# Designed miniproteins, single chains, continued (2): the designs that were tried, part 88

Each design is a single chain, and the fold is of that chain. pLDDT is the mean over its residues in the fold that is shown.

## One batch from the design tools (miniprotein)

Design m7229
Fold by ESMFold2-Fast:
Structure m7229 (fold): chain A 56 residues (1-56)
Amino acid sequence: DLVAALSDPDPEVRRRAAREIGRRGDPAAVPALVAALGDPDPEVREAAGEALQRIG
């Protein structure tokens, strides 16, 4: 479950999960991506923002 991976302790895993969710365009993941915009890692925040733009 990619949404669960957004809560992984490894920021690289969270970043990859956000990008993959964006590629799949799953609107059910939008609340989790919005939460990821507040992630302490700036690359995770950027990936979440890009994913949200792709989903619309």
Scores: mean pLDDT 82

Design m7230
Fold by ESMFold2-Fast:
Parts: C-alpha cells; sequence; structure tokens
Structure m7230 (fold): chain A 58 residues (1-58)
C-alpha cells in the first residue's frame, strides 16, 4: 500500500542520514528502486508535497 511504501521510504532516508533531507530522500529512492515520479506520487497520496526539481538536483 502507499502508506507502507511511504513508511519504507522515510525509514530508508533516515538510514542515509544526510544533513540535506532531499539528498537523503534521493538516495533512499534510488536504494528502493523507485523513480522520482513514483516517490512524489506515493508522498502526495499521504498528503506530503515533494518538490521534483529539488529531488532531481539533490
Amino acid sequence: SDDERLEALLREAGRVGDFDPYRSLRLAIERLGLSIDEAVRIARSQGITLDKGVLRRA
């Protein structure tokens, strides 16, 4: 489910532990085999807005 996928994404970002939260998210997205578009969709389904441009440049 999207809530479980978001929880997994946030858990992996926490494991990365970069001081820049968007860099942590970008690495977590890569490690989980997600696309940026999939991660943004998952977050939006749970009420979280992510900036695609910032994620792409992270």
Scores: mean pLDDT 82

Design m7231
Fold by ESMFold2-Fast:
Structure m7231 (fold): chain A 60 residues (1-60)
Amino acid sequence: SVEREVGAAVRAVGLLIEAERLGDEKLVERAEEALKLLKENFEEGEKKIREIEEELAKLE
């Protein structure tokens, strides 16, 4: 659905901004890749977003 697709893109952009604030260049690169993947393979893009979200949640 369009709502799901827009939601995923918003989440990816949010992750990119947070990764940049943390100064984590690897997470920034992964968030950028996730945004690219959403256009080419939506399911892979969603998986990448989820992985980044999980990694950010594990940071102390």
Scores: mean pLDDT 80

Design m7232
Fold by ESMFold2-Fast:
Parts: sequence; C-alpha cells; structure tokens
Structure m7232 (fold): chain A 61 residues (1-61)
Amino acid sequence: GTVIAVAKKDYTAKSPEELSIKEGEVLEVLGVVDENHVLVKSAKGEVGLVPKDVIGGVGMV
C-alpha cells in the first residue's frame, strides 16, 4: 500500500531540494532522508524534501 501523510501547516521551500506544501495537503511518503527531513510526492506529482515537523497523520492506503 501507499504511505500517506497530511501537511500540518503551510511550508515554503528554502532550497531547490525542498517542496512547498499547503496545510491539509495529502502527500505520499517515499522515504526518510535524515532525522529532520522526509522525501514526499505531492498530488501534482512533484517530489521533494519537507521537514518532519510540517507533516503528520501517517497511514497506509
């Protein structure tokens, strides 16, 4: 199944490797990159890093 998470707040990318997201956005979790960052895919198909603190509600579908 696909692992999904929900954005807890808006986040603006601070580097080319990061993804900008909006509060309530559903994201596919592709992997954990380090202690503070996860690699996610948006509903638009964009892939990038987001801080762990901006996502929650991880579940499988």
Scores: mean pLDDT 79

Design m7233
Fold by ESMFold2-Fast:
Structure m7233 (fold): chain A 111 residues (1-111)
Amino acid sequence: MKESLEDALKKFKELLKSGDKELLQALVDNLSSQELKKTEQGGIAALMLGEALLELGKYEEAIEWYQKAIEMLPESSKYRAEAYEALAEAYEKLGKEEKAKEYREKAREAA
């Protein structure tokens, strides 16, 4: 596909870099109102929602959505490792270094 899920994630990460808090909040509002399915697409959407919340400084909400992403993603999905790395970053932002270390180890095991 010319537009893959990876390309969509890349464009989303560029939006995160822009720091446009209004667009990030609109993305959170739109994604959180959707019924996300237990599929790779649903897990990726939950991961994106978590990353948007992280950029908005809503670290505890970001952790909840990263955990949901892991539950939604298939066991074989490479995005599970990314979700564990994202959890580690969010815990680091909260000053919970032991939890951050735990999730970094899980990310390595999932890769």
Scores: mean pLDDT 76

Design m7234
Fold by ESMFold2-Fast:
Structure m7234 (fold): chain A 85 residues (1-85)
Amino acid sequence: MVERFREELLRRLLELAERTGELSEEQAREIAELAGRLLEKGASLAEVARAAAIKAGELASPEHSNLVSSEVAGAVAEAWRRAEE
């Protein structure tokens, strides 16, 4: 579960990075790894999404911080949905 979640999340974050230019590939990988580790430690999906969104918002430009945070939170939710299938 966690490995499949991390892989699916990474794929979505790399797509976001390419589309927006607001995150590097390395930063996308760091966010996916953070999310996976929190989930392994028993954090709820909502806690994982919040932590990932905050980290992404801090890394993005101030003008796009809210948009990138929102997109990353959505990516966490979608990655979890796909990992449960």
Scores: mean pLDDT 85

Design m7235
Fold by ESMFold2-Fast:
Structure m7235 (fold): chain A 78 residues (1-78)
Amino acid sequence: MKELAEASANGDVETAEKLAEELKPVLESLPREEQLRLVAEAIEYTAELVIEKTKDEKKRAELREALARYRAKAEALL
């Protein structure tokens, strides 16, 4: 999961696709609630990695604001 998030953050589409394909059987074996939780965690982790790699303070602030909005929407779906 974390390796997939790192590949996605780096723009390595081929590596991300290969890792997703390898993880698919494992994800399919998990309960639906756990699958959704892992996907949400992966999105948050990927966003944090992108923020850390962003050297522009203004763009970093915009990304943190977008992540906060995502978290608010995810909590509202509960």
Scores: mean pLDDT 67

Design m7236
Fold by ESMFold2-Fast:
Structure m7236 (fold): chain A 90 residues (1-90)
Amino acid sequence: EEVEEIKRLAENMKALVDSNPALTPEQKAAINQALDELVEAAEKGDREGVIAASQRLIDIVNEASTPDIDHEVQLAIIIIGAAVTILAAK
């Protein structure tokens, strides 16, 4: 259930984002929006959309991150991006 795997990863990521005190509400909203777009693309079997959304997540975190506090958030987004790229390629 590749789509369910992506949904599970996205929910875990949303929890990490929501609990991160270094992220502003605006940054949290942007990451959550990108995660929603990722899940939607995966549900539709849109390989191009999955790849684009995962790359956007990585870009958002890199632009919005702090040096220390968002380390776990960055790692999770990179893992999600890799996982969805693999799932989209399969």
Scores: mean pLDDT 67

Design m7237
Fold by ESMFold2-Fast:
Structure m7237 (fold): chain A 64 residues (1-64)
Amino acid sequence: METPPEEELEVRVLVLRAAGLSQAEIGRRLGISPATVSRLLRRAMERMGAASAAEAAAGFAALL
């Protein structure tokens, strides 16, 4: 089983954030540090042009 690419982790983080989970809870569910969750959210924000992690998650959810 290949480790998912970083972009797949971004998608998973966005889904969990859109579901209302905190960075600490997302980290626990995915087995990654809260710092890694923060980095993935920042990258997603940059790609989506969002001003906040919540906006990035909401924008992603609107695409579902």
Scores: mean pLDDT 75

Design m7238
Fold by ESMFold2-Fast:
Structure m7238 (fold): chain A 61 residues (1-61)
Amino acid sequence: LAEAEALKKEGEAAFAAGDYVTAAKKYGKALELYQQAGVDPADPEVQAWGRKLVEAQAAAA
């Protein structure tokens, strides 16, 4: 999913810059695109980005 890959890149850039709110938003959108495409939630890539979303949300709080 090219759009999900772009969102993950944007999220990583925001996370590296300390903008955890933007990072969480980008990671969340990427995960939504994976779910819409029917990617298994047990997929290691989906789970890895789920963990990244949680990290960004915790850092933003």
Scores: mean pLDDT 79

Design m7239
Fold by ESMFold2-Fast:
Structure m7239 (fold): chain A 103 residues (1-103)
Amino acid sequence: MAEVKIEPEKSEYTALAGSTVTLNFKVTASEDGTYTIELYARREDGGLVKITTQEVALKAGTSTVSITFTAPEEPGTYTLYAIATHGKESAVSPPVTLHVTAA
């Protein structure tokens, strides 16, 4: 979208079950304001779950936004999507693959 764009810095991540994970996204905004960034996960069974929601004050242009969350306790492969929203404008990121391994 011309007004908002969100892209992951990496397409794949690996984490230990229950560990803290930080994902970095590039967010391109057409205007200054408070943006809502939501992170969703799809499991291998097709279930969709909301991982976290973060409000970020951004300036017009491209900014790097870090989203920190706790990796699932269940090992497996997760597909993650970030959604950036400001007012009536929203953008969905390309998928990010998270490989969760047993400790």
Scores: mean pLDDT 81

Design m7240
Fold by ESMFold2-Fast:
Structure m7240 (fold): chain A 67 residues (1-67)
Amino acid sequence: SPVVEDLEAILERARAAGAPESFLKISKKYVEKNFPEVADEIIEKFKDYLTDDGSPGLLEPLVKKYG
């Protein structure tokens, strides 16, 4: 999935930029709301990074590109 591939790239760029691990989080609520067709794939693949705070965080560029 292009969305999943871009999310992996965003995580790698954030790590390369020195982002702390606490900022490398993906909101399950935000994924389900903005990417319903790929939500299950993202949730399963990025399970260890999930939060439920509703924050766009690392997903903001993806909403702008694919939303």
Scores: mean pLDDT 78

Design m7242
Fold by ESMFold2-Fast:
Structure m7242 (fold): chain A 109 residues (1-109)
Amino acid sequence: DLEDRERELARENIAQAGGYLTLGISYLEEGQRLLEQGDYAGALEKYDKALEYLRLGREYAEKAIATPSEEARRQGETLLGFIEEAERRAREGRAQAEAALAAAQAAAA
Protein backbone atom coordinates (compact mmCIF):
# COMPACT_ATOMS: atom_id res chain seq x y z
CA ASP A 1 0.00 0.00 0.00
CA LEU A 2 2.19 2.92 1.23
CA GLU A 3 5.40 1.20 0.03
CA ASP A 4 3.62 0.33 -3.25
CA ARG A 5 2.53 3.98 -3.66
CA GLU A 6 6.11 5.15 -2.98
CA ARG A 7 7.42 2.64 -5.56
CA GLU A 8 4.85 3.82 -8.13
CA LEU A 9 5.76 7.49 -7.52
CA ALA A 10 9.48 6.62 -7.75
CA ARG A 11 8.88 4.76 -11.06
CA GLU A 12 6.91 7.77 -12.41
CA ASN A 13 9.72 10.17 -11.40
CA ILE A 14 12.30 7.90 -13.10
CA ALA A 15 10.12 7.65 -16.26
CA GLN A 16 9.69 11.46 -16.39
CA ALA A 17 13.44 12.04 -15.86
CA GLY A 18 14.24 9.54 -18.64
CA GLY A 19 11.66 11.10 -20.98
CA TYR A 20 13.01 14.62 -20.50
CA LEU A 21 16.61 13.34 -20.87
CA THR A 22 15.64 11.72 -24.21
CA LEU A 23 13.94 14.93 -25.40
CA GLY A 24 16.91 17.05 -24.24
CA ILE A 25 19.36 14.78 -26.11
CA SER A 26 17.16 14.99 -29.25
CA TYR A 27 17.38 18.82 -29.19
CA LEU A 28 21.13 18.61 -28.39
CA GLU A 29 21.67 16.42 -31.49
CA GLU A 30 19.58 18.80 -33.65
CA GLY A 31 21.62 21.75 -32.33
CA GLN A 32 24.87 19.94 -33.22
CA ARG A 33 23.53 19.21 -36.74
CA LEU A 34 22.54 22.87 -37.29
CA LEU A 35 25.93 24.05 -35.97
CA GLU A 36 27.70 21.74 -38.48
CA GLN A 37 25.46 23.15 -41.28
CA GLY A 38 26.38 26.78 -40.35
CA ASP A 39 22.89 27.61 -39.00
CA TYR A 40 24.25 29.20 -35.82
CA ALA A 41 20.98 30.95 -34.85
CA GLY A 42 19.03 27.68 -35.29
CA ALA A 43 21.68 25.81 -33.27
CA LEU A 44 21.33 28.31 -30.37
CA GLU A 45 17.53 27.83 -30.35
CA LYS A 46 17.90 24.02 -30.18
CA TYR A 47 20.58 24.16 -27.45
CA ASP A 48 18.31 26.46 -25.38
CA LYS A 49 15.47 23.90 -25.78
CA ALA A 50 17.85 21.07 -24.82
CA LEU A 51 18.84 22.91 -21.60
CA GLU A 52 15.14 23.60 -20.79
CA TYR A 53 14.20 19.89 -21.04
CA LEU A 54 17.37 18.69 -19.28
CA ARG A 55 16.50 21.04 -16.38
CA LEU A 56 13.08 19.32 -16.11
CA GLY A 57 14.78 15.90 -16.28
CA ARG A 58 17.11 16.92 -13.44
CA GLU A 59 14.13 17.95 -11.26
CA TYR A 60 12.49 14.51 -11.70
CA ALA A 61 15.80 12.65 -11.18
CA GLU A 62 16.33 14.60 -7.92
CA LYS A 63 12.78 13.67 -6.82
CA ALA A 64 13.61 9.98 -7.46
CA ILE A 65 16.87 10.32 -5.46
CA ALA A 66 14.87 11.83 -2.56
CA THR A 67 12.67 8.70 -2.28
CA PRO A 68 13.41 5.98 0.35
CA SER A 69 13.77 3.36 -2.45
CA GLU A 70 17.45 2.39 -2.91
CA GLU A 71 16.66 1.17 -6.47
CA ALA A 72 14.95 4.47 -7.41
CA ARG A 73 17.80 6.46 -5.81
CA ARG A 74 20.42 4.52 -7.83
CA GLN A 75 18.41 4.89 -11.06
CA GLY A 76 17.89 8.60 -10.34
CA GLU A 77 21.64 9.07 -9.67
CA THR A 78 22.45 7.30 -12.98
CA LEU A 79 19.97 9.50 -14.90
CA LEU A 80 21.29 12.64 -13.15
CA GLY A 81 24.81 11.71 -14.35
CA PHE A 82 23.58 11.43 -17.96
CA ILE A 83 21.62 14.71 -17.60
CA GLU A 84 24.70 16.56 -16.24
CA GLU A 85 26.83 15.28 -19.15
CA ALA A 86 24.14 16.31 -21.68
CA GLU A 87 23.89 19.77 -20.02
CA ARG A 88 27.70 20.15 -20.30
CA ARG A 89 27.58 19.21 -24.02
CA ALA A 90 24.63 21.55 -24.66
CA ARG A 91 26.42 24.48 -22.97
CA GLU A 92 29.63 23.77 -24.94
CA GLY A 93 27.67 23.56 -28.21
CA ARG A 94 25.78 26.76 -27.38
CA ALA A 95 29.07 28.58 -26.68
CA GLN A 96 30.51 27.34 -30.02
CA ALA A 97 27.36 28.47 -31.89
CA GLU A 98 27.44 31.90 -30.20
CA ALA A 99 31.16 32.38 -31.02
CA ALA A 100 30.60 31.23 -34.64
CA LEU A 101 27.63 33.60 -35.05
CA ALA A 102 29.71 36.52 -33.71
CA ALA A 103 32.62 35.63 -36.05
CA ALA A 104 30.26 35.38 -39.07
CA GLN A 105 28.73 38.80 -38.23
CA ALA A 106 32.24 40.33 -37.83
CA ALA A 107 33.35 38.87 -41.22
CA ALA A 108 30.23 40.40 -42.88
CA ALA A 109 31.12 43.88 -41.54
Scores: mean pLDDT 88

Design m7243
Fold by ESMFold2-Fast:
Structure m7243 (fold): chain A 61 residues (1-61)
Amino acid sequence: SMEEALEELEKEYDRVLAEKPATRDELHQAFTARANKLAEEKNLSDDELSELVRRLAERRA
């Protein structure tokens, strides 16, 4: 489900944060790579991935 995908995406985001990236750009690049991999594994469309990223950003702001 989309809710499960959002939870998985948030776990990937927390993993990136745990690596303590030196810059926001490095954090963004690392998160984007993990998000794209998750989308491939779950067969998410680009639109679905974009919506999940948007919702995660809103929830974590």
Scores: mean pLDDT 82

Design m7244
Fold by ESMFold2-Fast:
Structure m7244 (fold): chain A 70 residues (1-70)
Amino acid sequence: SPLEELLAQYEKDLADIRSQLEETRKELNEAVKAGDEEKALLYQIVISMLEAGIAYLEDVIKRLKEELEK
């Protein structure tokens, strides 16, 4: 069904964004260690955006799962 295909795609997208978040956190730690305040701020902004994207996808996935159980 289209909803099952969409669920599978969003679960994959969620996993990919979580991987990007972990990598960006490592880059933030390296920027902080290097004293690069501008890069640290950039990575903090990117992390906030990725966390917002994860929260959005988790909500959508939950709603899709609830709809598929009907």
Scores: mean pLDDT 89

Design m7245
Fold by ESMFold2-Fast:
Structure m7245 (fold): chain A 139 residues (1-139)
Amino acid sequence: TSLGLGAYYFSKGDYEKAIEYFEKAIKENPFNSTAYTLLGEAYYKLGEKEKAAEYFINALRISPHNERALKLLEELVKEDPSFKKKLAEAYTAIGRTYLKQGKYEEAIKWFEKALELDPSNETARQILEEARKKLEEAK
């Protein structure tokens, strides 16, 4: 499979070829969160940290339970704190998915984590208030 060939080249340190096959895997299945995570890892190995962060966020938008993508983005922020706003964006995306599922307590926790990283984020503040109102209405 394209994903398997990408993983093979990644294991050999050929990150450019790994990217080619992971991009093919995404064309075959645009909702493959694992392929986005692996593409982000390959870009990170090439020093393309901004692209790596974008692909980890895309992986989390597709699958908010993707622990590997989240961990890698958190590690990137530890290495470079300038990515804190991107991590806050990822936390907000996870919270939005719980909000859509009616899991208001879980959504609130993720929006609070986003605001800890980016206290000036009005979008995260507004959606946190929305989630709190929905929780009160549901109980």
Scores: mean pLDDT 88

Design m7246
Fold by ESMFold2-Fast:
Structure m7246 (fold): chain A 59 residues (1-59)
Amino acid sequence: MELTPEQRELVEKAVEEAIKETSDLDEAIRLALGRVFREHPDATVAAARYAVELAKKKG
């Protein structure tokens, strides 16, 4: 994945916050991706893959 350390931290925080806001894993992924897209649109694809992997660890 071509994510910088700052982008990885943003994705991790977004996923953590999303799973605290909703019990639905799919909804958590959508919320996390929305936050990452706002901050780093150029990293969206890599961030999406990373967010899914982090969310799967919750389930």
Scores: mean pLDDT 71

Design m7247
Fold by ESMFold2-Fast:
Structure m7247 (fold): chain A 104 residues (1-104)
Amino acid sequence: KEEAEKLLEEGKAYLLQGKYEEAIKLYEKAIELDPNFALAWNNLGHAYYKLGEYEKAIEYYEKAIELDPNFASAYYNLGKAYKKLGEEEKAKEYFEKAKKLEGI
């Protein structure tokens, strides 16, 4: 788990540099080491979102909320991705769910 957390940190550094594909590789290694690491699944989705691959981003955000149903940031990210796909009603649903969870 500590090695998975280190890979997550390195992936975040690449993401901030705009190196999304390198961030993806590190997040994939993190989930290989810890498949229940909801934050790594969320960050993998975010990297795909940055690449404009919104459907893949949704898939990985859905995995994050499956592992952690109280993961407010993952619901917020689902809302953003659905909004990019023109799914305004789904986007609103997920934004409201994220807002309800932010105090948890």
Scores: mean pLDDT 87

Design m7248
Fold by ESMFold2-Fast:
Structure m7248 (fold): chain A 101 residues (1-101)
Amino acid sequence: MDDSIQRRRDWVTQRLTDSGVPQDVAQQISDLVVSGSRSYSSGQDSYSNGDIDSARSHYQQALDLYTQALTIAQQHGAPQSLISTLQNGINSVQSRYNQLS
């Protein structure tokens, strides 16, 4: 939902800027994480409703967005705790995607 997604965006942005990542880059990473989280939630909702094709598309979108966020975070020297959080997000989405295969 939008409120919880916005709180996650603010959390990610703050952790990145506190770690020395520039504000504009932190914002970009946070936007990717927010979009990925929305796609993941949509994928879970589609799966719960039995719409496997929509679930697959949403999980693929979430994987792409989280992977982009991880790559940018790594390039800008984000802390391992944030890298691990993004990797855990990717692993969760990938696990759900694999259940559809």
Scores: mean pLDDT 81

Design m7249
Fold by ESMFold2-Fast:
Structure m7249 (fold): chain A 61 residues (1-61)
Amino acid sequence: MLEERKREIAERFGVPVETVEAIVDTYQTEQKLSPEEALRRAELQVEGLRRGEQVHAEFEA
């Protein structure tokens, strides 16, 4: 169940599933968030990273 959600987020934003897993683990370990809340935070972070990389690449080009 949780592993499938991590894969769905990874596929949706085109990032490695390991990246999503690392973010979820960080929120659970350091922020003591529930698995569901950590997944929600990971989705937002991955979305932000994807958008940030696109904009940054545009300005660097």
Scores: mean pLDDT 71

Design m7250
Fold by ESMFold2-Fast:
Structure m7250 (fold): chain A 89 residues (1-89)
Amino acid sequence: LGLALLGVGILVLVLGLLAFIAATLGIGVFHWNSTGMRMLYVAAVTLTTVGYGDIYPVTLPERLVAVAAGITGIASLGLIVAGLIIWLR
């Protein structure tokens, strides 16, 4: 059971990261339009809650995506922690 929850948590984190990379790339085309690697970096640090602040959302849709990514990252972490706790039982 705990291993299954860990697997689900990791899967949600990976799928969330991919989805938010795609979303930030789409929005980035309108504003930054220079490199996909830059959008990948923004998605990764936002989803993992690091947030260095060297690249920041300037438009309303970019800000909404950043907030959604942060919430998704926290939810994924919660699932991973819950899986670990249940597995340790």
Scores: mean pLDDT 62

Design m7251
Fold by ESMFold2-Fast:
Structure m7251 (fold): chain A 96 residues (1-96)
Amino acid sequence: RPLPRVTLSGDVTVKEGGTATITAKVTGAEPGSTVSLYDQEGNLVGTATVDANGTATITLKNLTLSDSGTYVAVVESPDGSLTSPPSEPMKLTVLP
């Protein structure tokens, strides 16, 4: 069975204390699937549910300079039976 795929909206730049909105586009997964966003150390930093249009939006709030780095997403089916490979990485830059 083909694995689902997830792509992130590209590099994001925000000011310290600000909010980043990251849009994930999902193919091959049903609505209700979960997109999980991971930092470069493999820590889970955010999740969102895939809507009927194959889109999930992750909002990161109160960003600090230490949140700068590369992020990857995976999508998992609602029953947990299918997990995508990691997305192409995106870069988040937090400015002072």
Scores: mean pLDDT 82

Design m7252
Fold by ESMFold2-Fast:
Formats: sequence, C-alpha cells, structure tokens
Structure m7252 (fold): chain A 74 residues (1-74)
Amino acid sequence: SSIEETLEKIEEIIEKMTELAEKGELTEEELKKLSEELDKLLETLERSGAPQETIEELREKKKKALELAKEAME
C-alpha cells in the first residue's frame, strides 16, 4: 500500500540521517534536505489516511532524530 511504502521511506531517511550524523558526515545542507523530505512524506501519510497516532509517533521520531543530528554536528 502507499502508506506502507511511505512508512518505509520515512524510516530509511531517519536511519540515513542518524548514520551520517554518527559518522560525522552530515552537513547542514544534507540535514535540511533530509528534513524537507521527511516533511513531504509525513504530509503524504496524512493525506493517505494513515492513523493519527502513527503520524504523531513519526513526528516525534523525526524531532528526536533532528535533535540528535544537530548535537552530533556541534
């Protein structure tokens, strides 16, 4: 389903962000790009009728990933 495909893409982007941050390879430009891609995918999930609970969990996961990435870049 489109929801399952979108969920997989969100997980892949979060994993990539975390991996790059841990390796010290994450640039501000890459972080911005990955964050924008996550926002678009979350909007797609909302439009596709994904459960609100799932969307909220993913938004929190995104927020945590961004916070950790920014700390790793300091």
Scores: mean pLDDT 81

Design m7253
Fold by ESMFold2-Fast:
Formats: C-alpha cells, structure tokens, sequence
Structure m7253 (fold): chain A 56 residues (1-56)
C-alpha cells in the first residue's frame, strides 16, 4: 500500500495483532496482562477486552 495510515490506527492494528498472537500461543489474557498491554498501546483495559471479544 502507498497510503500512509494514521499513527493511532497503526498502534491499534499492532495491539490487535499482538492480542491475536498471544491467544494463538495459549496465553491467558488476565487483568494484569491486559493492563500491561493497555499501558504499552496507550489504550484502556476495556478497549483491549473488546479486541479479545472480537477475536473470540
């Protein structure tokens, strides 16, 4: 792709990809893990929970 995406969108995409990879690896995404990811991606635990729910 030639288009330059928004930085916020790129960060969100990376968070979703990481959550998917962790679930595929069998990692239990408990509250402590979600808080760590939220801090890394400048998101909230609720936003990460929504991503986890969408990924199944």
Amino acid sequence: AVSKPDLTLSSFSSAEELVRALKEAGVILDNAVLESLAALFKSTVNDLLAIVEQLG
Scores: mean pLDDT 68

Design m7255
Fold by ESMFold2-Fast:
Structure m7255 (fold): chain A 74 residues (1-74)
Amino acid sequence: MAELEELTEEATEVALRAAEGAKLAKEGREEEAERLAKELEPRAREIEERLASLPEEERRKVWERVAEALKAAE
């Protein structure tokens, strides 16, 4: 269960930073938005791979937490 907890935290962080990037782009801060997107792409892919290795039940729990955090941030 340690990996699930860590993965949930990482997925939430990446999702929140992606939301920040969208806000930066909307504010016209294109350089910051582009930099953030480039930094997040490899990490997002790593998280997606790790989620794919989890049982469906565990994956659902991670996504529920990510969705909750995104809803609160957006």
Scores: mean pLDDT 77

Design m7256
Fold by ESMFold2-Fast:
Structure m7256 (fold): chain A 72 residues (1-72)
Amino acid sequence: MKDKIEAEINEGLVRMIIGVERAIGNEELAKKIEEAVEPLLEKVRELIKEGKYKEAAELAKEALEKAKKIAK
C-alpha cells in the first residue's frame, strides 16, 4: 500500500509541475515535460493496475526526477 501511495503522489507532483509551468505562461516547457514523462506515467498506471506497486513507485520517482531536470 505505501508504494501505491508513493506512486500516486509522485504522479500528482509531475502533473503539478506541468500545471504550474502552464499557469505562469511556460506552455512550450510544459509540453516538453509532458512529452518526456507521459510514456512513463502511462506505464505507472499499468503497473498499479497489475498490483506492481513497488515498480510503479520507482518509475513514478524516475518520471518526477525527469520532470524536475527539464523544468530547470
Scores: mean pLDDT 83

Design m7257
Fold by ESMFold2-Fast:
Structure m7257 (fold): chain A 73 residues (1-73)
Amino acid sequence: EVEELKKKGEEYYEKGLEALNAHDYETAIKYFEKAVEYYEKAYELSKDEELKRELKRNIEEARGMIKLAQLLA
């Protein structure tokens, strides 16, 4: 469950990067927001401190990409 949510977040993050590279900033923001949503769900359910540290990094990365896409839009 937690691992599935993390993978879902990774999939949306990759879609966000693809949209960003295509200069589709609105779509990129939506995908990065979805990535954050799934990473946060995984973080909330996880009892593994190592995985929680990784998920926190992933959340911060995706939030940074949202800010970047907003600046470029």
Scores: mean pLDDT 88

Design m7258
Fold by ESMFold2-Fast:
Structure m7258 (fold): chain A 96 residues (1-96)
Amino acid sequence: MKLKLPHLEEEAKKLNEEELKEKIKKMEELGVVSLELAVGYYLLGLQYEKKKDYEKAIEYYKKALEILEKTPDEEMDPETREKLEEDIKNRIKELE
C-alpha cells in the first residue's frame, strides 16, 4: 500500500496528541511491529517538531525509522518506504 507523505504532515497538525500517544503506547505494549506503529511515531515526531521540541522529535523519528526497517514489504511498497525513510532522515539531519 502507498502512503501520501504531504497528507501525513497535514494530518499531524490536526491529530490529537494524547490519543496518538495512547495508541502508540498500546501498540508498544503488544510488541507489534507494523506500518501503523511506524507512521504513529512519525506523526508524533512531526507534532513535537511543530512544538519546537526537537529532542523528542528526533527520538520519535529514529523510532519510526527502526520500525520501518522491520516492517514487511507486504504492508508498504519499496518506493513509498524509501521516500518516507528519506524524509525522516532529512528531518533528523536538519534538527541535529
Scores: mean pLDDT 74

Design m7259
Fold by ESMFold2-Fast:
Structure m7259 (fold): chain A 78 residues (1-78)
Amino acid sequence: SSEELREQLDKLEADYRAAKEELTAAGDLETLRRALERAIGLVEQLLKRAKEEGDEETVERLEALLEELRRELAELEA
């Protein structure tokens, strides 16, 4: 459901931001890279469901997050 998608998105955003802060401070770039790849995969799955449910607001949030995560991954792999 759209409610479940929003809850999953909110949790993913919170979990990722917390992990990014800790891993960046620790300099653990390999774990950060794995966290980014995992988050991207989860966002892509949620985006497909949001599009199927017609939840335009959640689609917009997921597309923005996906762009952010892909940018961060590209910067990390440079």
Scores: mean pLDDT 84

Design m7260
Fold by ESMFold2-Fast:
Structure m7260 (fold): chain A 61 residues (1-61)
Amino acid sequence: SSAEKRQKERQEISRLIGEILRKIGDAIQEGIDSGDKELMDKKMKEASKESLERIREYEKK
C-alpha cells in the first residue's frame, strides 16, 4: 500500500540522516582532537561533500 511505502521511505531517510550526522560528528571530533581549525574546516567540508553524495545516491533509487 502507499502508506507502507511511505513508512519504509521515512525509515530509510531517517537512517540516512542518522548516518550523515554520525559522519559529521566524527569529522568534527577528529578536527577538535587535532586542535587545528583549518584541519577541522577541511574535515567538515569532506564530510559535507560525502553527505551530499549519499543523498544523491539515495535519489537514484
Scores: mean pLDDT 77

Design m7261
Fold by ESMFold2-Fast:
Structure m7261 (fold): chain A 61 residues (1-61)
Amino acid sequence: SLEKQIENALKAVEEALREDARSLGYSDEEIEKMSFEELLKKVFDHALDVAIAREKERLAK
């Protein structure tokens, strides 16, 4: 069913976000305590901070 396909896709995205959070240095214990929204925000905020830092370095040259 479409609902099951959406559920499976959401689980895949959640797994990817957990993997990204581990890559960023969060512990498995911290990740388990995070909601889907918190995981998404943490991963997004880090990616944004890295992008901003890179542009600042580029503009300072």
Scores: mean pLDDT 80

Design m7262
Fold by ESMFold2-Fast:
Structure m7262 (fold): chain A 62 residues (1-62)
Amino acid sequence: MSNEEFLKELLEFLESNKDLPLEEQQKLLAEFLKSKGVDDETIKEITSDPEATLERLKKLLS
């Protein structure tokens, strides 16, 4: 998967789960990122604030 395809898939994943409780969003997001081969440090950063990550991705992909 290209970086662009990964970022789009991540954006769709975050949008689909944005209405879930924070703990559930963090758990699902961490599992998603692990399945994509993302390193633990990056996973921790991304999962710490899923809403901020979603907003950043929207701006980057616009």
Scores: mean pLDDT 78

Design m7263
Fold by ESMFold2-Fast:
Formats: structure tokens, sequence, C-alpha cells
Structure m7263 (fold): chain A 79 residues (1-79)
């Protein structure tokens, strides 16, 4: 459980940097780089698998924490 939660934290941090880059492109009236969108998709897929694996293992609290860590960057940037 701890290793998967730690992975979720790292993915969330990477996603934050990519989301900030995407936001800067949109603010400048530029298209979001395809590489940024591709990396965000990969991080989303990996994060989804982490949460699913924790839920399947019965680690509901760890799954909730992983979900929070994965979604927190997007929520903070949307505020």
Amino acid sequence: AEELVERARRLGEEARELLEEALRAEEAGEPIPEEVLERLRRLEEEGRRIVEELLEAGEEEAAKEAYRLLTQPAAELAA
C-alpha cells in the first residue's frame, strides 16, 4: 500500500507541472503541446491502475489518499 501511495504522489507532482505548462499555453493563446497531453494521459492511466489495485486489495483508505494525491493538482489549478 505505501509504495503505491508514494507512486501516486509522484505522479500527482508530475501531473501538476504538466497542467501548469498546459495552462500557460492556453493563457498565451497557443495550442497545448501534444507531448504534454500524451504524458498527462499516461499519468492518468497509471494513476487509475494504482487506485484500482488498492481497492482490489481492500486498502480503501490508501486508495482514497492515492486518489486525492492524483487529483489535488488539477483541483488546485482549477481554483
Scores: mean pLDDT 78

